Designed miniproteins, single chains, continued (2). Designs and how they scored, part 50

Each design is a single chain, and the fold is of that chain. pLDDT is the mean over its residues in the fold that is shown.

## One batch from the design tools (miniprotein)

Design m5829
Fold by ESMFold2-Fast:
Structure m5829 (fold): chain A 82 residues (1-82)
Amino acid sequence: MRLSRDDLNSMVDDIGDSMRRISQTGTPTQQQQSLQMFGQVFRYMVQHTDRSDTVRGINRIIDSIPDPQFRQQVRQMARQIL
């Protein structure tokens, strides 16, 4: 089934919160593992929602990451999926 906009927004908010925590408190290993899980979630979003809503959601998540190096790694991963 396709994701509703409300489901997508909830997912984006929850993922953004998780990524902020991992960026601030996560070990390098946890950050690498989160990139793999995040890639799977981004692929799910691409398959189950509109491209414009997906791009907006992913960009919101990326912009919420406080560490610039980790933010860039997530951005590069997202570019490979989009």
Scores: mean pLDDT 78

Design m5831
Fold by ESMFold2-Fast:
Structure m5831 (fold): chain A 95 residues (1-95)
Amino acid sequence: SMKRALEASRIIDEELYEAAKKYFEKKGLPLPPDTPFGRMRAIDELLGSLSDEDRLEFLEKLQEIYDKYVNGEITLEEAREEVRKIADEALEKAL
């Protein structure tokens, strides 16, 4: 569903930006602005701090959650919680 794909993309952007905010706070770095470009840069910095193996594992898990939600296998709340969990795991590994 196009609607579900857009909802999944929004959840991913929101939860990854929340993890990126925590990353910048813990590193004592100035947070990029809450604009599409600023969020992208913040998320890229977080994910770029991961090893290649951890980054690949993260992206594979993210794709699985996306597919489950788009296919109607999980609720919006379950998708958000699963994205938050893997984003927090990525944050822990990036620190």
Scores: mean pLDDT 87

Design m5832
Fold by ESMFold2-Fast:
Structure m5832 (fold): chain A 66 residues (1-66)
Amino acid sequence: SSEMEEYIKKLEEKIKELDKKIEELRKKLEENPDDKELKLELEILEGIKALLEGHLSWLKKLQEES
């Protein structure tokens, strides 16, 4: 359905925004390799991304089986 396609597109856009934040944090961490707060923040965002990518994969599979 078009509603499912729109939801998938919005989720992909959110994942792209999250990727940009992760890359920004990685660059900051390269400049400050001992920054424990940056390391923790990066780990949290990478975890959130993994969950969102899992959800996206599941939605795409459901769309293929319909």
Scores: mean pLDDT 85

Design m5833
Fold by ESMFold2-Fast:
Structure m5833 (fold): chain A 65 residues (1-65)
Amino acid sequence: MKIDEKEVLRALADMYLALGDILEKQGKYEEAARWYEIAASLYTQAGDEEGAVEARKKAEEVRKK
């Protein structure tokens, strides 16, 4: 069985997106933005453009705070 690298990247992106959400709720906006940007990059590498757009929007919104 060969693990699909794109599935692994998407799972990592989901985890980092969730970490960003936790940091945003704690008021750690700079840290949250960094994790959202990392998640967006991983979604792009996984071919998940919808996930990438969502993560980038979250990074942009948190940078406004």
Scores: mean pLDDT 83

Design m5834
Fold by ESMFold2-Fast:
Structure m5834 (fold): chain A 63 residues (1-63)
Amino acid sequence: SIADLPFEEALEEMIKLSKDIFTLPKSEQEKIVAETRAFVEKMSKILPEEEYKKVKAKVAVLL
C-alpha cells in the first residue's frame, strides 16, 4: 500500500499516478483514490495544518 511507504516516496508515487489516473480501469482508479484518502487522513494526524494543506493540494486530483 502507498500508505506504508516513507512520506517522500509515497508523495512521489501519487504525483506519478496523477498523470495517468484517467487511463487506468475504473476499479484501479477507485483503489488509488481510497489509498490517497487513507494517506491524507494519516498526514492530518502527523503534520501541522499548513503542511497538511500543501500535501492535500499536491494530491487533490487523486481525492
Scores: mean pLDDT 72

Design m5835
Fold by ESMFold2-Fast:
Structure m5835 (fold): chain A 64 residues (1-64)
Amino acid sequence: SLPSDAEILRALADIYEGLANVFEKQGKKEEAAELYRKASELYRQAGDVDHAEEMEKKAEEIEK
């Protein structure tokens, strides 16, 4: 069977989270924060509100 839209959105969010983590480790704070926010939006659209909130918090903490 084909994956659901929610499964596709979660997979895409996981990719953005992974990229954000790499950019954060490289000290690219603005780029990391933008990628965490993209992941947050995708997790929220997938119905994963808790994970979306974690991503928003990471973006905010990096920009401090």
Scores: mean pLDDT 86

Design m5836
Fold by ESMFold2-Fast:
Structure m5836 (fold): chain A 60 residues (1-60)
Amino acid sequence: SVEELRKKGDEAYKKGNYEEAATYYFQAAIEAQRLGDRELAGEYSNKAIEYAKKAGLYDR
């Protein structure tokens, strides 16, 4: 589950779909946290935030 979400995020990023990539990494972070993997949850959360910024989701 976590691995499939990460893979989908990576594929979205390669296609330039940063919003989709951010969404998949946020989902992967949440799933990793539920499984008790705090290190992966933190890493995926950071990538999700970075990709969300690239997508302009924080656009003003």
Scores: mean pLDDT 81

Design m5837
Fold by ESMFold2-Fast:
Structure m5837 (fold): chain A 65 residues (1-65)
Amino acid sequence: VEAARRAARAAIESGDAAASAVGGHVLKLLEQGDVERAREAARRALETTTDPAAREAAKSILDAL
């Protein structure tokens, strides 16, 4: 979970609006203790986003979960 939180924070700090949105949403879920919801959110972002930075952020978060 710590590695996933680190990946989500990195996405927020990337400067890309779409990646920041993905990272912020997942980080909020992880801070609420909802690891399964966070994993689903990252997976949906990977499936639905066309932004390369947001896609890489979602992949990094999923790999860390």
Scores: mean pLDDT 80

Design m5839
Fold by ESMFold2-Fast:
Structure m5839 (fold): chain A 61 residues (1-61)
Amino acid sequence: SKVEEFRKALEGLLEVARRATRAAQERLLDDLRGALSKETDPEIREEMERTIEELERLLAE
C-alpha cells in the first residue's frame, strides 16, 4: 500500500539519520515537522508523528 511504501521510506530516513551529524538530525526533524503541518492523510500523519518521536528521542541522547 501507499502507507507501507511511505513507512519503508521513513525507516530508511531514520537509519540514515542515526549515522548522521546532530545538525543533520535537527534539520531532518525540522523538515518532518514542516511536512506534518501540511499533511491531511491521517495514516500518513500517524507514521510521520511516530518518526518525529523517534528522532526527538535520538536527539535527547
Scores: mean pLDDT 83

Design m5840
Fold by ESMFold2-Fast:
Structure m5840 (fold): chain A 62 residues (1-62)
Amino acid sequence: MTEEQLKEAEVALYEMAGSVYIKQKDYEGAIEAYRKALEIDPESEAARERLEEAERKLKEAE
């Protein structure tokens, strides 16, 4: 497989993990997962938006 395909798969896995954490109301876990996705792909608009949403939800829960 290409490096690009592996990178896309890892980003997708972390984005999926983040969404599962959001569903479980584990916003800290979601933030960690989305940050990992952004470390792999800093230009991922989806991961960035999801991270901002998770941070907002965490503030609302505090």
Scores: mean pLDDT 80

Design m5841
Fold by ESMFold2-Fast:
Structure m5841 (fold): chain A 72 residues (1-72)
Amino acid sequence: SPAEDRAAVRHALLVAVESSPSGSVTLDLSELARQLGVSPQTVSDAIDALAAEGRVLKEVAGDRVTLTRAAP
């Protein structure tokens, strides 16, 4: 389901950001969607949800998105 796909994407994104030494990860949405077997819209929705929840900071540069761990 889209909700289950979004939850799986959200978990993968948080793990990637938390595992990064800089607390930041740069992603290609289409490539990530292909790797996870979901639509690019599902990845975009998961990123927007994490940013809205204050879990990550979202920066867009061309076709790439950079997610940074939100500091307290």
Scores: mean pLDDT 80

Design m5842
Fold by ESMFold2-Fast:
Structure m5842 (fold): chain A 62 residues (1-62)
Amino acid sequence: SMEAALARALGEIAAAARAADPAATLHGDPETRELTLTGLPAAAQPEVRALAERAGLRLTFR
């Protein structure tokens, strides 16, 4: 289902973010399919961005 695919994608993004920096925080809006990731190092951003793009999510870094 679309919901299951989205949940898996969010889990992968969260896991990648925590692996890069455990202090990173993720805020998602399921209605807009937008994610805000705070505190992620610049070097880790390309990998997380690629995961979000594969899932059809818009990702903002703060």
Scores: mean pLDDT 79

Design m5843
Fold by ESMFold2-Fast:
Parts: C-alpha cells; structure tokens; sequence
Structure m5843 (fold): chain A 78 residues (1-78)
C-alpha cells in the first residue's frame, strides 16, 4: 500500500486534474490509486467515479483532498 505522504500527493494531482476539467485522466489516476490501496480493479473504477464527484463538490482544494482521503480510509476499513 502507498504511504500516507504518497497517497496525499496522488490525491492532490487528482484534485488538480478535476479542477482543470480533465476528468478522464483524473478517473484513470483515481482508479490506479484505489488499486494500489488494495481495492479490486472493477470496484476501483466505480469508486474512482465517486471520488471524482466528491472532489467536484468540494468548496476548496484542501477540502477536496480531505474528503478524498476520508473516502479512501473508509474503503480500506470496510
């Protein structure tokens, strides 16, 4: 699994891609991150779409990062 620092860096890049409107690349990067966190690839694709939507709904980049981190932690503990 990724370190917390590596996870945060990957999420920050995903947030940047979403903010720029590059949703296809953001979805790919989010899927890859979730697979590296131990989520099966088929489920990771579905959860990546949810993660991108959480980022879109955030009021700031910092809120987007914290929401995404919380969502990944919830998936890991489930």
Amino acid sequence: MLSEEERRERIEEIVKLVKEGNYDEALKMATDLLVEEGIPEDLAKEFAEGLVNLIKQAKSDEEAVERALGAIDALREA
Scores: mean pLDDT 79

Design m5844
Fold by ESMFold2-Fast:
Structure m5844 (fold): chain A 95 residues (1-95)
Amino acid sequence: SPAGRLETIFMMRAIAEATDLVVEFRKNPEITLEEFEKRLQETRDRLRAEYDAEIAKHLPDLPPEEQASLRARFDARIDELYERTLKWLEEERKK
């Protein structure tokens, strides 16, 4: 479905951007976990705003409840991905 494709594209973007932040964090020991978490949160908020805009642009005929469901599902998935990333890096830094 068009909605499913849009969600897949944004999830792939979320993974790619988190990966880039992880690479920077590993290369630069001066970047604190707090700064990394802040950058992940900023990336999440930006991707959520862009996803909302793309839903409005490409899926304007979807009922409001279905649009809200798409946003909620993306929010849950990106939050889980980023929490998992933070936990992994925190555990790695403790070794």
Scores: mean pLDDT 85

Design m5845
Fold by ESMFold2-Fast:
Parts: structure tokens; C-alpha cells; sequence
Structure m5845 (fold): chain A 60 residues (1-60)
């Protein structure tokens, strides 16, 4: 697992809130696309990769 500074953690949480908003308004597919872009920015964050794996499994 990676260690984040407080600023990096806040930025990640803000971007995660945006992905949750996308899921609520546009559905799981759009949220998954947002998560993939977020994973590119934070490639070693297990939370993002875990959520992507769950979403991909649900979508088939």
C-alpha cells in the first residue's frame, strides 16, 4: 500500500466524490470510465483498483 500526504488524500477523496456523482447520474459504465482515468493518476492505490474490479465483474 502507498502512503499519501494529507493533500494527496484530500484530492483523491474529491475525485472519488465526483465518480460517485457520475454513477448516480449516468450509471455504472460512466463511473467505471471515470475510475479508470483516476487509476491512471493513482496507479498504486488499491481502493481504486478494487472498485474497478468489482464494477467490471458486475458489468461482465
Amino acid sequence: MVEFSPDEEQELLEEMRQVQDIEAKKGLDAALEGLRKLAEKYPHDSRIHNIIAVYEKQLG
Scores: mean pLDDT 74

Design m5846
Fold by ESMFold2-Fast:
Structure m5846 (fold): chain A 84 residues (1-84)
Amino acid sequence: SLEELVEEARKLLEEALKLALEALKDPSLSKEQLLRAIALVLEAIGLLFELEQLEKKGTLTLEDAKEFLERAKELLAEAKALLA
């Protein structure tokens, strides 16, 4: 359902944000890793904001929710890789 997809996307985006912020605590990160972690934080925040705005406006489609979910999965995988 639309509601289930939105909730899963939000959950994965929040987890990706949490992990990217945890990665930023590592003082041994390379410049490239640091910039990627910062980019992940900004993108996750931006997507969470956009998802909330579309949901509040009632304009969020099933297709939109699926796109948010797929991008959330990608960001979570990238954030996990930074902590590996």
Scores: mean pLDDT 87

Design m5847
Fold by ESMFold2-Fast:
Structure m5847 (fold): chain A 62 residues (1-62)
Amino acid sequence: ELERIIEELLRLDKELLEAIKKGAPKEEIDEIRDRVNELAAKLLKEAVDAAIKKGKERKELE
């Protein structure tokens, strides 16, 4: 799951650079940037969830 999000983030980063190089409209560039920011937030959440899942193995609840 984390690896998939990272892969998509890298792909969007490349698409962002290509859009900038070809002089795409600001709206198009902003859309890609928004997607990058959204995936970065998802990556952080997945990393936190993975850490919590590791803690669950210890059954610290009770």
Scores: mean pLDDT 75

Design m5848
Fold by ESMFold2-Fast:
Formats: sequence, structure tokens, C-alpha cells
Structure m5848 (fold): chain A 60 residues (1-60)
Amino acid sequence: GGTAAGAAAGAAAGAAAGRRTKSGPHMQLEGFRGGLDAGGAGGGNAGAVAGITAKSQEVL
């Protein structure tokens, strides 16, 4: 959809959240209770920058 900035924000949040959970095999079970916060809020913030960078290169 729209501009890379808008698409990057959504993609970054999803990618970060998923990757965050996958990065920690121990967090597979523990993440089930606390992963919602780490994968949701933290992942979105951390992944936002990474996703923007990746999408920026894609647009270029």
C-alpha cells in the first residue's frame, strides 16, 4: 500500500515481533506470558528502525 514509510512501520512491527520470539527458544514458553509485552511493544520499537531501513532500500 501507501508510502514506504507507512508500509515500513507495519512490516517492521510484524517482523520484529516474530523475530523476537524466534530469537529466544527459551522465550517460546516464557514468551507466552511475557512475550506479549516484549514481542508487541519492544519488538515494534526495535523493528521499526530495521524495517524502515529495509523498506527504504527496497524503494530505492
Scores: mean pLDDT 48

Design m5849
Fold by ESMFold2-Fast:
Structure m5849 (fold): chain A 75 residues (1-75)
Amino acid sequence: MEELEKEVEEYEKKLKEALAKGDAEEAKKYAEKAAKAAKELAVALGVPEEEAEEQAEKNIELAKKQAEAVKKKKE
């Protein structure tokens, strides 16, 4: 569990750095990795696998939209 929490934190940090740089592709990459690690953590904490998977997909979609918004704002 602790290792999964650390992994989520690392990917979230890299996602924030990518968003700060306006690197939409890098942000999408780390958003997907963070969502996957968060899904595994949620299942370990007792969240139903189906619910954790759906939440991960929503988080990935939101992160992609945020990355696109950052790119458009800098245009």
Scores: mean pLDDT 75

Design m5850
Fold by ESMFold2-Fast:
Structure m5850 (fold): chain A 86 residues (1-86)
Amino acid sequence: EKKKEAEKLLEEGAKLLNKGKYEEAIKLFEKAIELDPKNAKAWLLLGQAYLELGKYEEAIEYFDKALEIDPNNKKAEYYKELAEEK
């Protein structure tokens, strides 16, 4: 059930991210990672939220974590490159 709860938090967090509520989204993504720390999507979404806040160093760390879990994650590679150019 923890993985189901994590997915629900990711869905809610993604909606907040799309609304520009980055800090609120981060809290939900952090909770999702506590429940399922091997969910690459959770790390990817956390990185995207930090990127939107202009916290590029933290964003890169989270994208690296997503790539550690899923090395072929093209979205994580793309967003990491964007963060590194800032």
Scores: mean pLDDT 87

Design m5851
Fold by ESMFold2-Fast:
Structure m5851 (fold): chain A 60 residues (1-60)
Amino acid sequence: VKLTEEQKEAIKKYLEKNLKPEYSLEEIVELVNEALKKIGSDLKIGKDTSLVELIEIIES
């Protein structure tokens, strides 16, 4: 999945505000998908996404 700079910033800001220490990787992926929906994106990250892949998607 290739994100635009606007999508990456929206995800980062949403995670900074809503991420909790006790969240599982699956819950973090769900937050990322919520952020994408809020900015009007059709992109969706799979529940099977690893932590490394998630970081690459957000930072690449």
Scores: mean pLDDT 72

Design m5852
Fold by ESMFold2-Fast:
Structure m5852 (fold): chain A 60 residues (1-60)
Amino acid sequence: MMEEERRRLEEELAEKGEEAGRQNAEYFRAQGIDADVEEMAERGGRVGRHGGRLVAEQRA
């Protein structure tokens, strides 16, 4: 149970983090800031996955 919930939360929050990172990069680029969309999406995904793991551990 706990492992399945952790995987689901990691994947869900990684996807949300990646999308947020991409949106933030596009926002910065629109303001004339040199932002790497791919890098920010990847960073967002990593942060989201880590957050999902922490949430799953607290819910265990």
Scores: mean pLDDT 78

Design m5853
Fold by ESMFold2-Fast:
Structure m5853 (fold): chain A 55 residues (1-55)
Amino acid sequence: SKQQLLDELNDALEEIVRRFEPEEAVQIAKKVSELIKKGDYEGALEVAREALRRA
């Protein structure tokens, strides 16, 4: 569901803030936000998770 994707996105973004420097976390969040604005919630989650895999 959309709500489940948004909940998972929120969890992933919180982890990004914990694991990355503030400047990098903001850049990742911006990319995620652009996909959300486009309506691509699955793509947004994939970008966030890919960033965490590289952390």
Scores: mean pLDDT 84

Design m5854
Fold by ESMFold2-Fast:
Structure m5854 (fold): chain A 68 residues (1-68)
Amino acid sequence: SAAEERARRLFEEYRATPEERREEFLRELEARLLAELEAARAAGDEERIRELFETAALFQELLREELE
């Protein structure tokens, strides 16, 4: 799915990020996803809203596995 593909790419970017900058990466990613969610809500794009939540959930699962 588009959400799985994006989550995978975001996780690859996270892993490519130096450890010292990973907190910054996560803060920037959160801000970006929140901005996209706000835009999708303003547009009434329910499909995009669902895709964004799915992307975030899948990314969180990948991050949890990496940290365990």
Scores: mean pLDDT 87

Design m5855
Fold by ESMFold2-Fast:
Structure m5855 (fold): chain A 65 residues (1-65)
Amino acid sequence: SKVSSIAAADILAVELVLIGGKKVERKGDEITIYLEEVTPESEATIEALKELAKEAGLKVRVEKL
């Protein structure tokens, strides 16, 4: 279901930090998470969060530190 994009972006940023994100940046409707290392488990969780973000009209990017 669709939620408010502002509230969704804030909630999604918290979720990304909880899965081991070292830094999260938000610029408009784009959220970038920085990880020290990407594991298969964290990658699967990130993909699930990307799908949820897409439904809310948000973009999620993952970058390695």
Scores: mean pLDDT 67

Design m5856
Fold by ESMFold2-Fast:
Structure m5856 (fold): chain A 64 residues (1-64)
Amino acid sequence: MSLTAAKIKAILKAIEAFKANPSMTPQEAYELARKVALELGMSEEEADEIGEIAGKLIEGMKKA
């Protein structure tokens, strides 16, 4: 899997989880995306970055 595909998959997992549980917080989205990123072989630094992106996305979706 390319690094880009792995990043997209981690973010999509956070979005899927939010759709299943709309009460999910941005922090929970961060933690889930980070966990998936690490499972897909990303470094801790990249996983933290992906977690931050997922958290911000869920925050935006909750505002809409």
Scores: mean pLDDT 81

Design m5857
Fold by ESMFold2-Fast:
Structure m5857 (fold): chain A 80 residues (1-80)
Amino acid sequence: TAAIERGAREAEKLLLEGDYDGAYKVALAALEPALATLPVERQIGLKLRVLGIIIQGEIFKDYEGAAREVRRLLREVAAE
């Protein structure tokens, strides 16, 4: 949806600025409506996937790769 695309772009911007905490919060906020409908196991798994992507981006300084993976994950969840 347009809301997911906005969240993905905002998270991308924050990642490129090195604001990993802000990017994580924005990504979770974009996922929130979908997370509320999912079982707890799936919610935890998705939150860990977002955290892993952001940490990997920070460690390897691959901001573009991290941004692509966050966007991909948000779109994947929106398609469910």
Scores: mean pLDDT 76

Design m5858
Fold by ESMFold2-Fast:
Structure m5858 (fold): chain A 63 residues (1-63)
Amino acid sequence: MSWSEEGVELLRKAGYTEVTDVTDEKSRAAVLAFQRELGLEEDGVVDDATLEALVVWLTLKDD
């Protein structure tokens, strides 16, 4: 997997607490929900754009 446990943790910090395992169906649903909220492609795959959006969002929300 290109994105690892770090991607899972970023999603959880973004408010998607359903994300526990990268291979879990709930994790894919959380990725889709996040992509939909930001207007990204709803592929359920954590691409570079999705990871960058997560990092930016968390940087703004964390402080």
Scores: mean pLDDT 68

Design m5859
Fold by ESMFold2-Fast:
Structure m5859 (fold): chain A 57 residues (1-57)
Amino acid sequence: MIVSLRATGSGSAISRAAKAALDTAEKGGSPEESGQAGRRAAEENGGTVHSVTVTRE
């Protein structure tokens, strides 16, 4: 599974987005759930997500 986020923001916002996506994937979440978790984390930390691309392996 590959989740690709194109986002702008502070390093903190980007790191939180990546962590949220990975944590969701490790818990057996779908690729879509991982992408949504990353997007939410970025936006909650002042980042802007331009695109989310989800590929199932």
Scores: mean pLDDT 73

Design m5860
Fold by ESMFold2-Fast:
Structure m5860 (fold): chain A 61 residues (1-61)
Amino acid sequence: SERRKLSVKGVGYSLRGIGYLLDGDYEGAARSFEEAGKLYEEIGDDELAKLYYERAERLRK
C-alpha cells in the first residue's frame, strides 16, 4: 500500500539521520529527520511527523 511504502521510506530517512548523528553531522541529521517528518505527514501521521520535525529543530538549535 501507499502508506506502507512511505512508512518504509520514513524509516530509511530515520536511519540516515542516525548515521549523520554518529558522524557528528547535525545538519545532515536534521535534513534527514525533516524528510522522515514529511513522509509521515503525507500518510497522515501528524504526531510522528511532529516528533521528527522537533528532532530536526533541536539539532539546529
Scores: mean pLDDT 84

Design m5862
Fold by ESMFold2-Fast:
Order: C-alpha cells, then sequence, then structure tokens
Structure m5862 (fold): chain A 57 residues (1-57)
C-alpha cells in the first residue's frame, strides 16, 4: 500500500517536517493553509517541506 509505505517513511522524519509533508503533498493543503493551521510562517513551512522532500528522495 503506497499510503502505508509513505506513512512509515514519514514516521522516520522529524515530526514537524512529517506533518507539513502530509498536509501539503497527501491532503493537498496550500503552504499558506498549513502555515495557518500550525501557527508558523509560510517561509518556515517552505523550509520544512523542502527538508521533508529531500529526506524522502
Amino acid sequence: DPVAELAARLDALPPLEARVFWRTEVLGYSLDEVAKLLGISRATVERLLARARQRLA
């Protein structure tokens, strides 16, 4: 199951990076929506997403 495999890989990431990746790439939330949901800046969301993508490459 691709979703279960992705979830297992995300569990190995720092929790905040995993949460940003899941919401943006799996659930389809925008960077601005994730920033609002987590109470952080859009720039922080962009950095965390870039790190998560690099770790999952």
Scores: mean pLDDT 81

Design m5863
Fold by ESMFold2-Fast:
Structure m5863 (fold): chain A 70 residues (1-70)
Amino acid sequence: GKTQKNMDKAILAGLSATSQAMDTVSPEEAIEIGEETARKTAKELGLSDEDIEKVTEETKKLAQRMLDSI
């Protein structure tokens, strides 16, 4: 569905931002940058407040897992 594609796009944008930020900032700050990027992208894509919160939470969770994977 259109909503799921937009949510996935926002999550991917957030994770890309986290990955790029890891070269210059702490892991915690990189996760925050990813979360902010996902939230902003979701708003730009016209997602509901409920879906924006789901996107930001999933992005944070996936970014944490990305940094914790050894």
Scores: mean pLDDT 82

Design m5864
Fold by ESMFold2-Fast:
Structure m5864 (fold): chain A 72 residues (1-72)
Amino acid sequence: MSPEVERLVAEFKKRLEKAKTIDEISGAVKDAMARGAGLTEEDRLALQSALSKATIDYLKKHGSEFAEKYLE
């Protein structure tokens, strides 16, 4: 994973720690992907995968019901 992808993932996780609503989580994902628009296809795929995993882990910690509703 490139240093730029690692930086974007770290900033995303920091934003997730401050998120209080599903809309804020969704906004954080969209912002991170937008910041990654200049990356290679491989790095963008790595970023997307890392963001998805971090989001799922965060939602599972907050409650399985939120994870289920957000992913459905």
Scores: mean pLDDT 74

Design m5865
Fold by ESMFold2-Fast:
Order: sequence, then C-alpha cells, then structure tokens
Structure m5865 (fold): chain A 67 residues (1-67)
Amino acid sequence: ALSTLEQQVLGLLSQGPKTAREIADALGISQATASQILRRLEARGLVERDPETGKYSLTAAGRALVA
C-alpha cells in the first residue's frame, strides 16, 4: 500500500518529470523528505531519475498505479 504522500508524489509526476525540489515546493515539504520518498519509489520501480537533469519520471509500473 502507498501512503497519501507517496500517492501525491506519483500524481505530480503523472503531469511530467520533476525534480525533488519541485515536488517539495508543490507539497509543502522539505527537499530532504521529497528525496527520501522518491528514493523509496525508485527502489519499488515506480519512478526513475534522469542523471543529466535530476528529474524523476514515472515508469510503466508507476503510470499503472495513477491511471
């Protein structure tokens, strides 16, 4: 099961790739907290990070959870 905050992060990413800071600012949380959530979602295969831009995007599995 996903927490409410994890579901909100996936919902934001369904609108396009975002950095941890952009997610933090949108949700009113710290960048450290956003980064921790994103790392957990990445470990679950739901998001992936572009090393050149630092932006996270939904994987196919992540998109299936928000559809």
Scores: mean pLDDT 86

Design m5866
Fold by ESMFold2-Fast:
Structure m5866 (fold): chain A 62 residues (1-62)
Amino acid sequence: SEAEKLIEEARELAEKNLDKLSEEEKKEVAKLFGEMLEADENGDEEKLKELFKKMKEILEKA
């Protein structure tokens, strides 16, 4: 599914870039990932996409 793909992309992106982030950014990424899992559980694809965009923005700044 699209949701499963976004979650896997988020996990891979985090694994590659997490070590380049500050402790505060790492906590924000972890929080966003948790919220993505909740959005997936609720079937909220719009929220999942928005959370992925926020997470990607933080990780791309690394």
Scores: mean pLDDT 80

Design m5867
Fold by ESMFold2-Fast:
Structure m5867 (fold): chain A 61 residues (1-61)
Amino acid sequence: GPAAAERARAAAEAAREAAARGDWKLSNQYGTLAVIYGAQAGPAVGAEMAAEAAEAGRRAA
């Protein structure tokens, strides 16, 4: 639903802020929350968040 989509976006933004602070573990945890909330928001948002997480992981590794 809309609330889950908003939470997914907020978690993704928090992950970026944590990374900017050098808190890589917290950044990864917020990124995981974005995927979880994205899945709750619906198939389209869930797929988008999962694809972004997989791509970011491949690039960052």
Scores: mean pLDDT 74

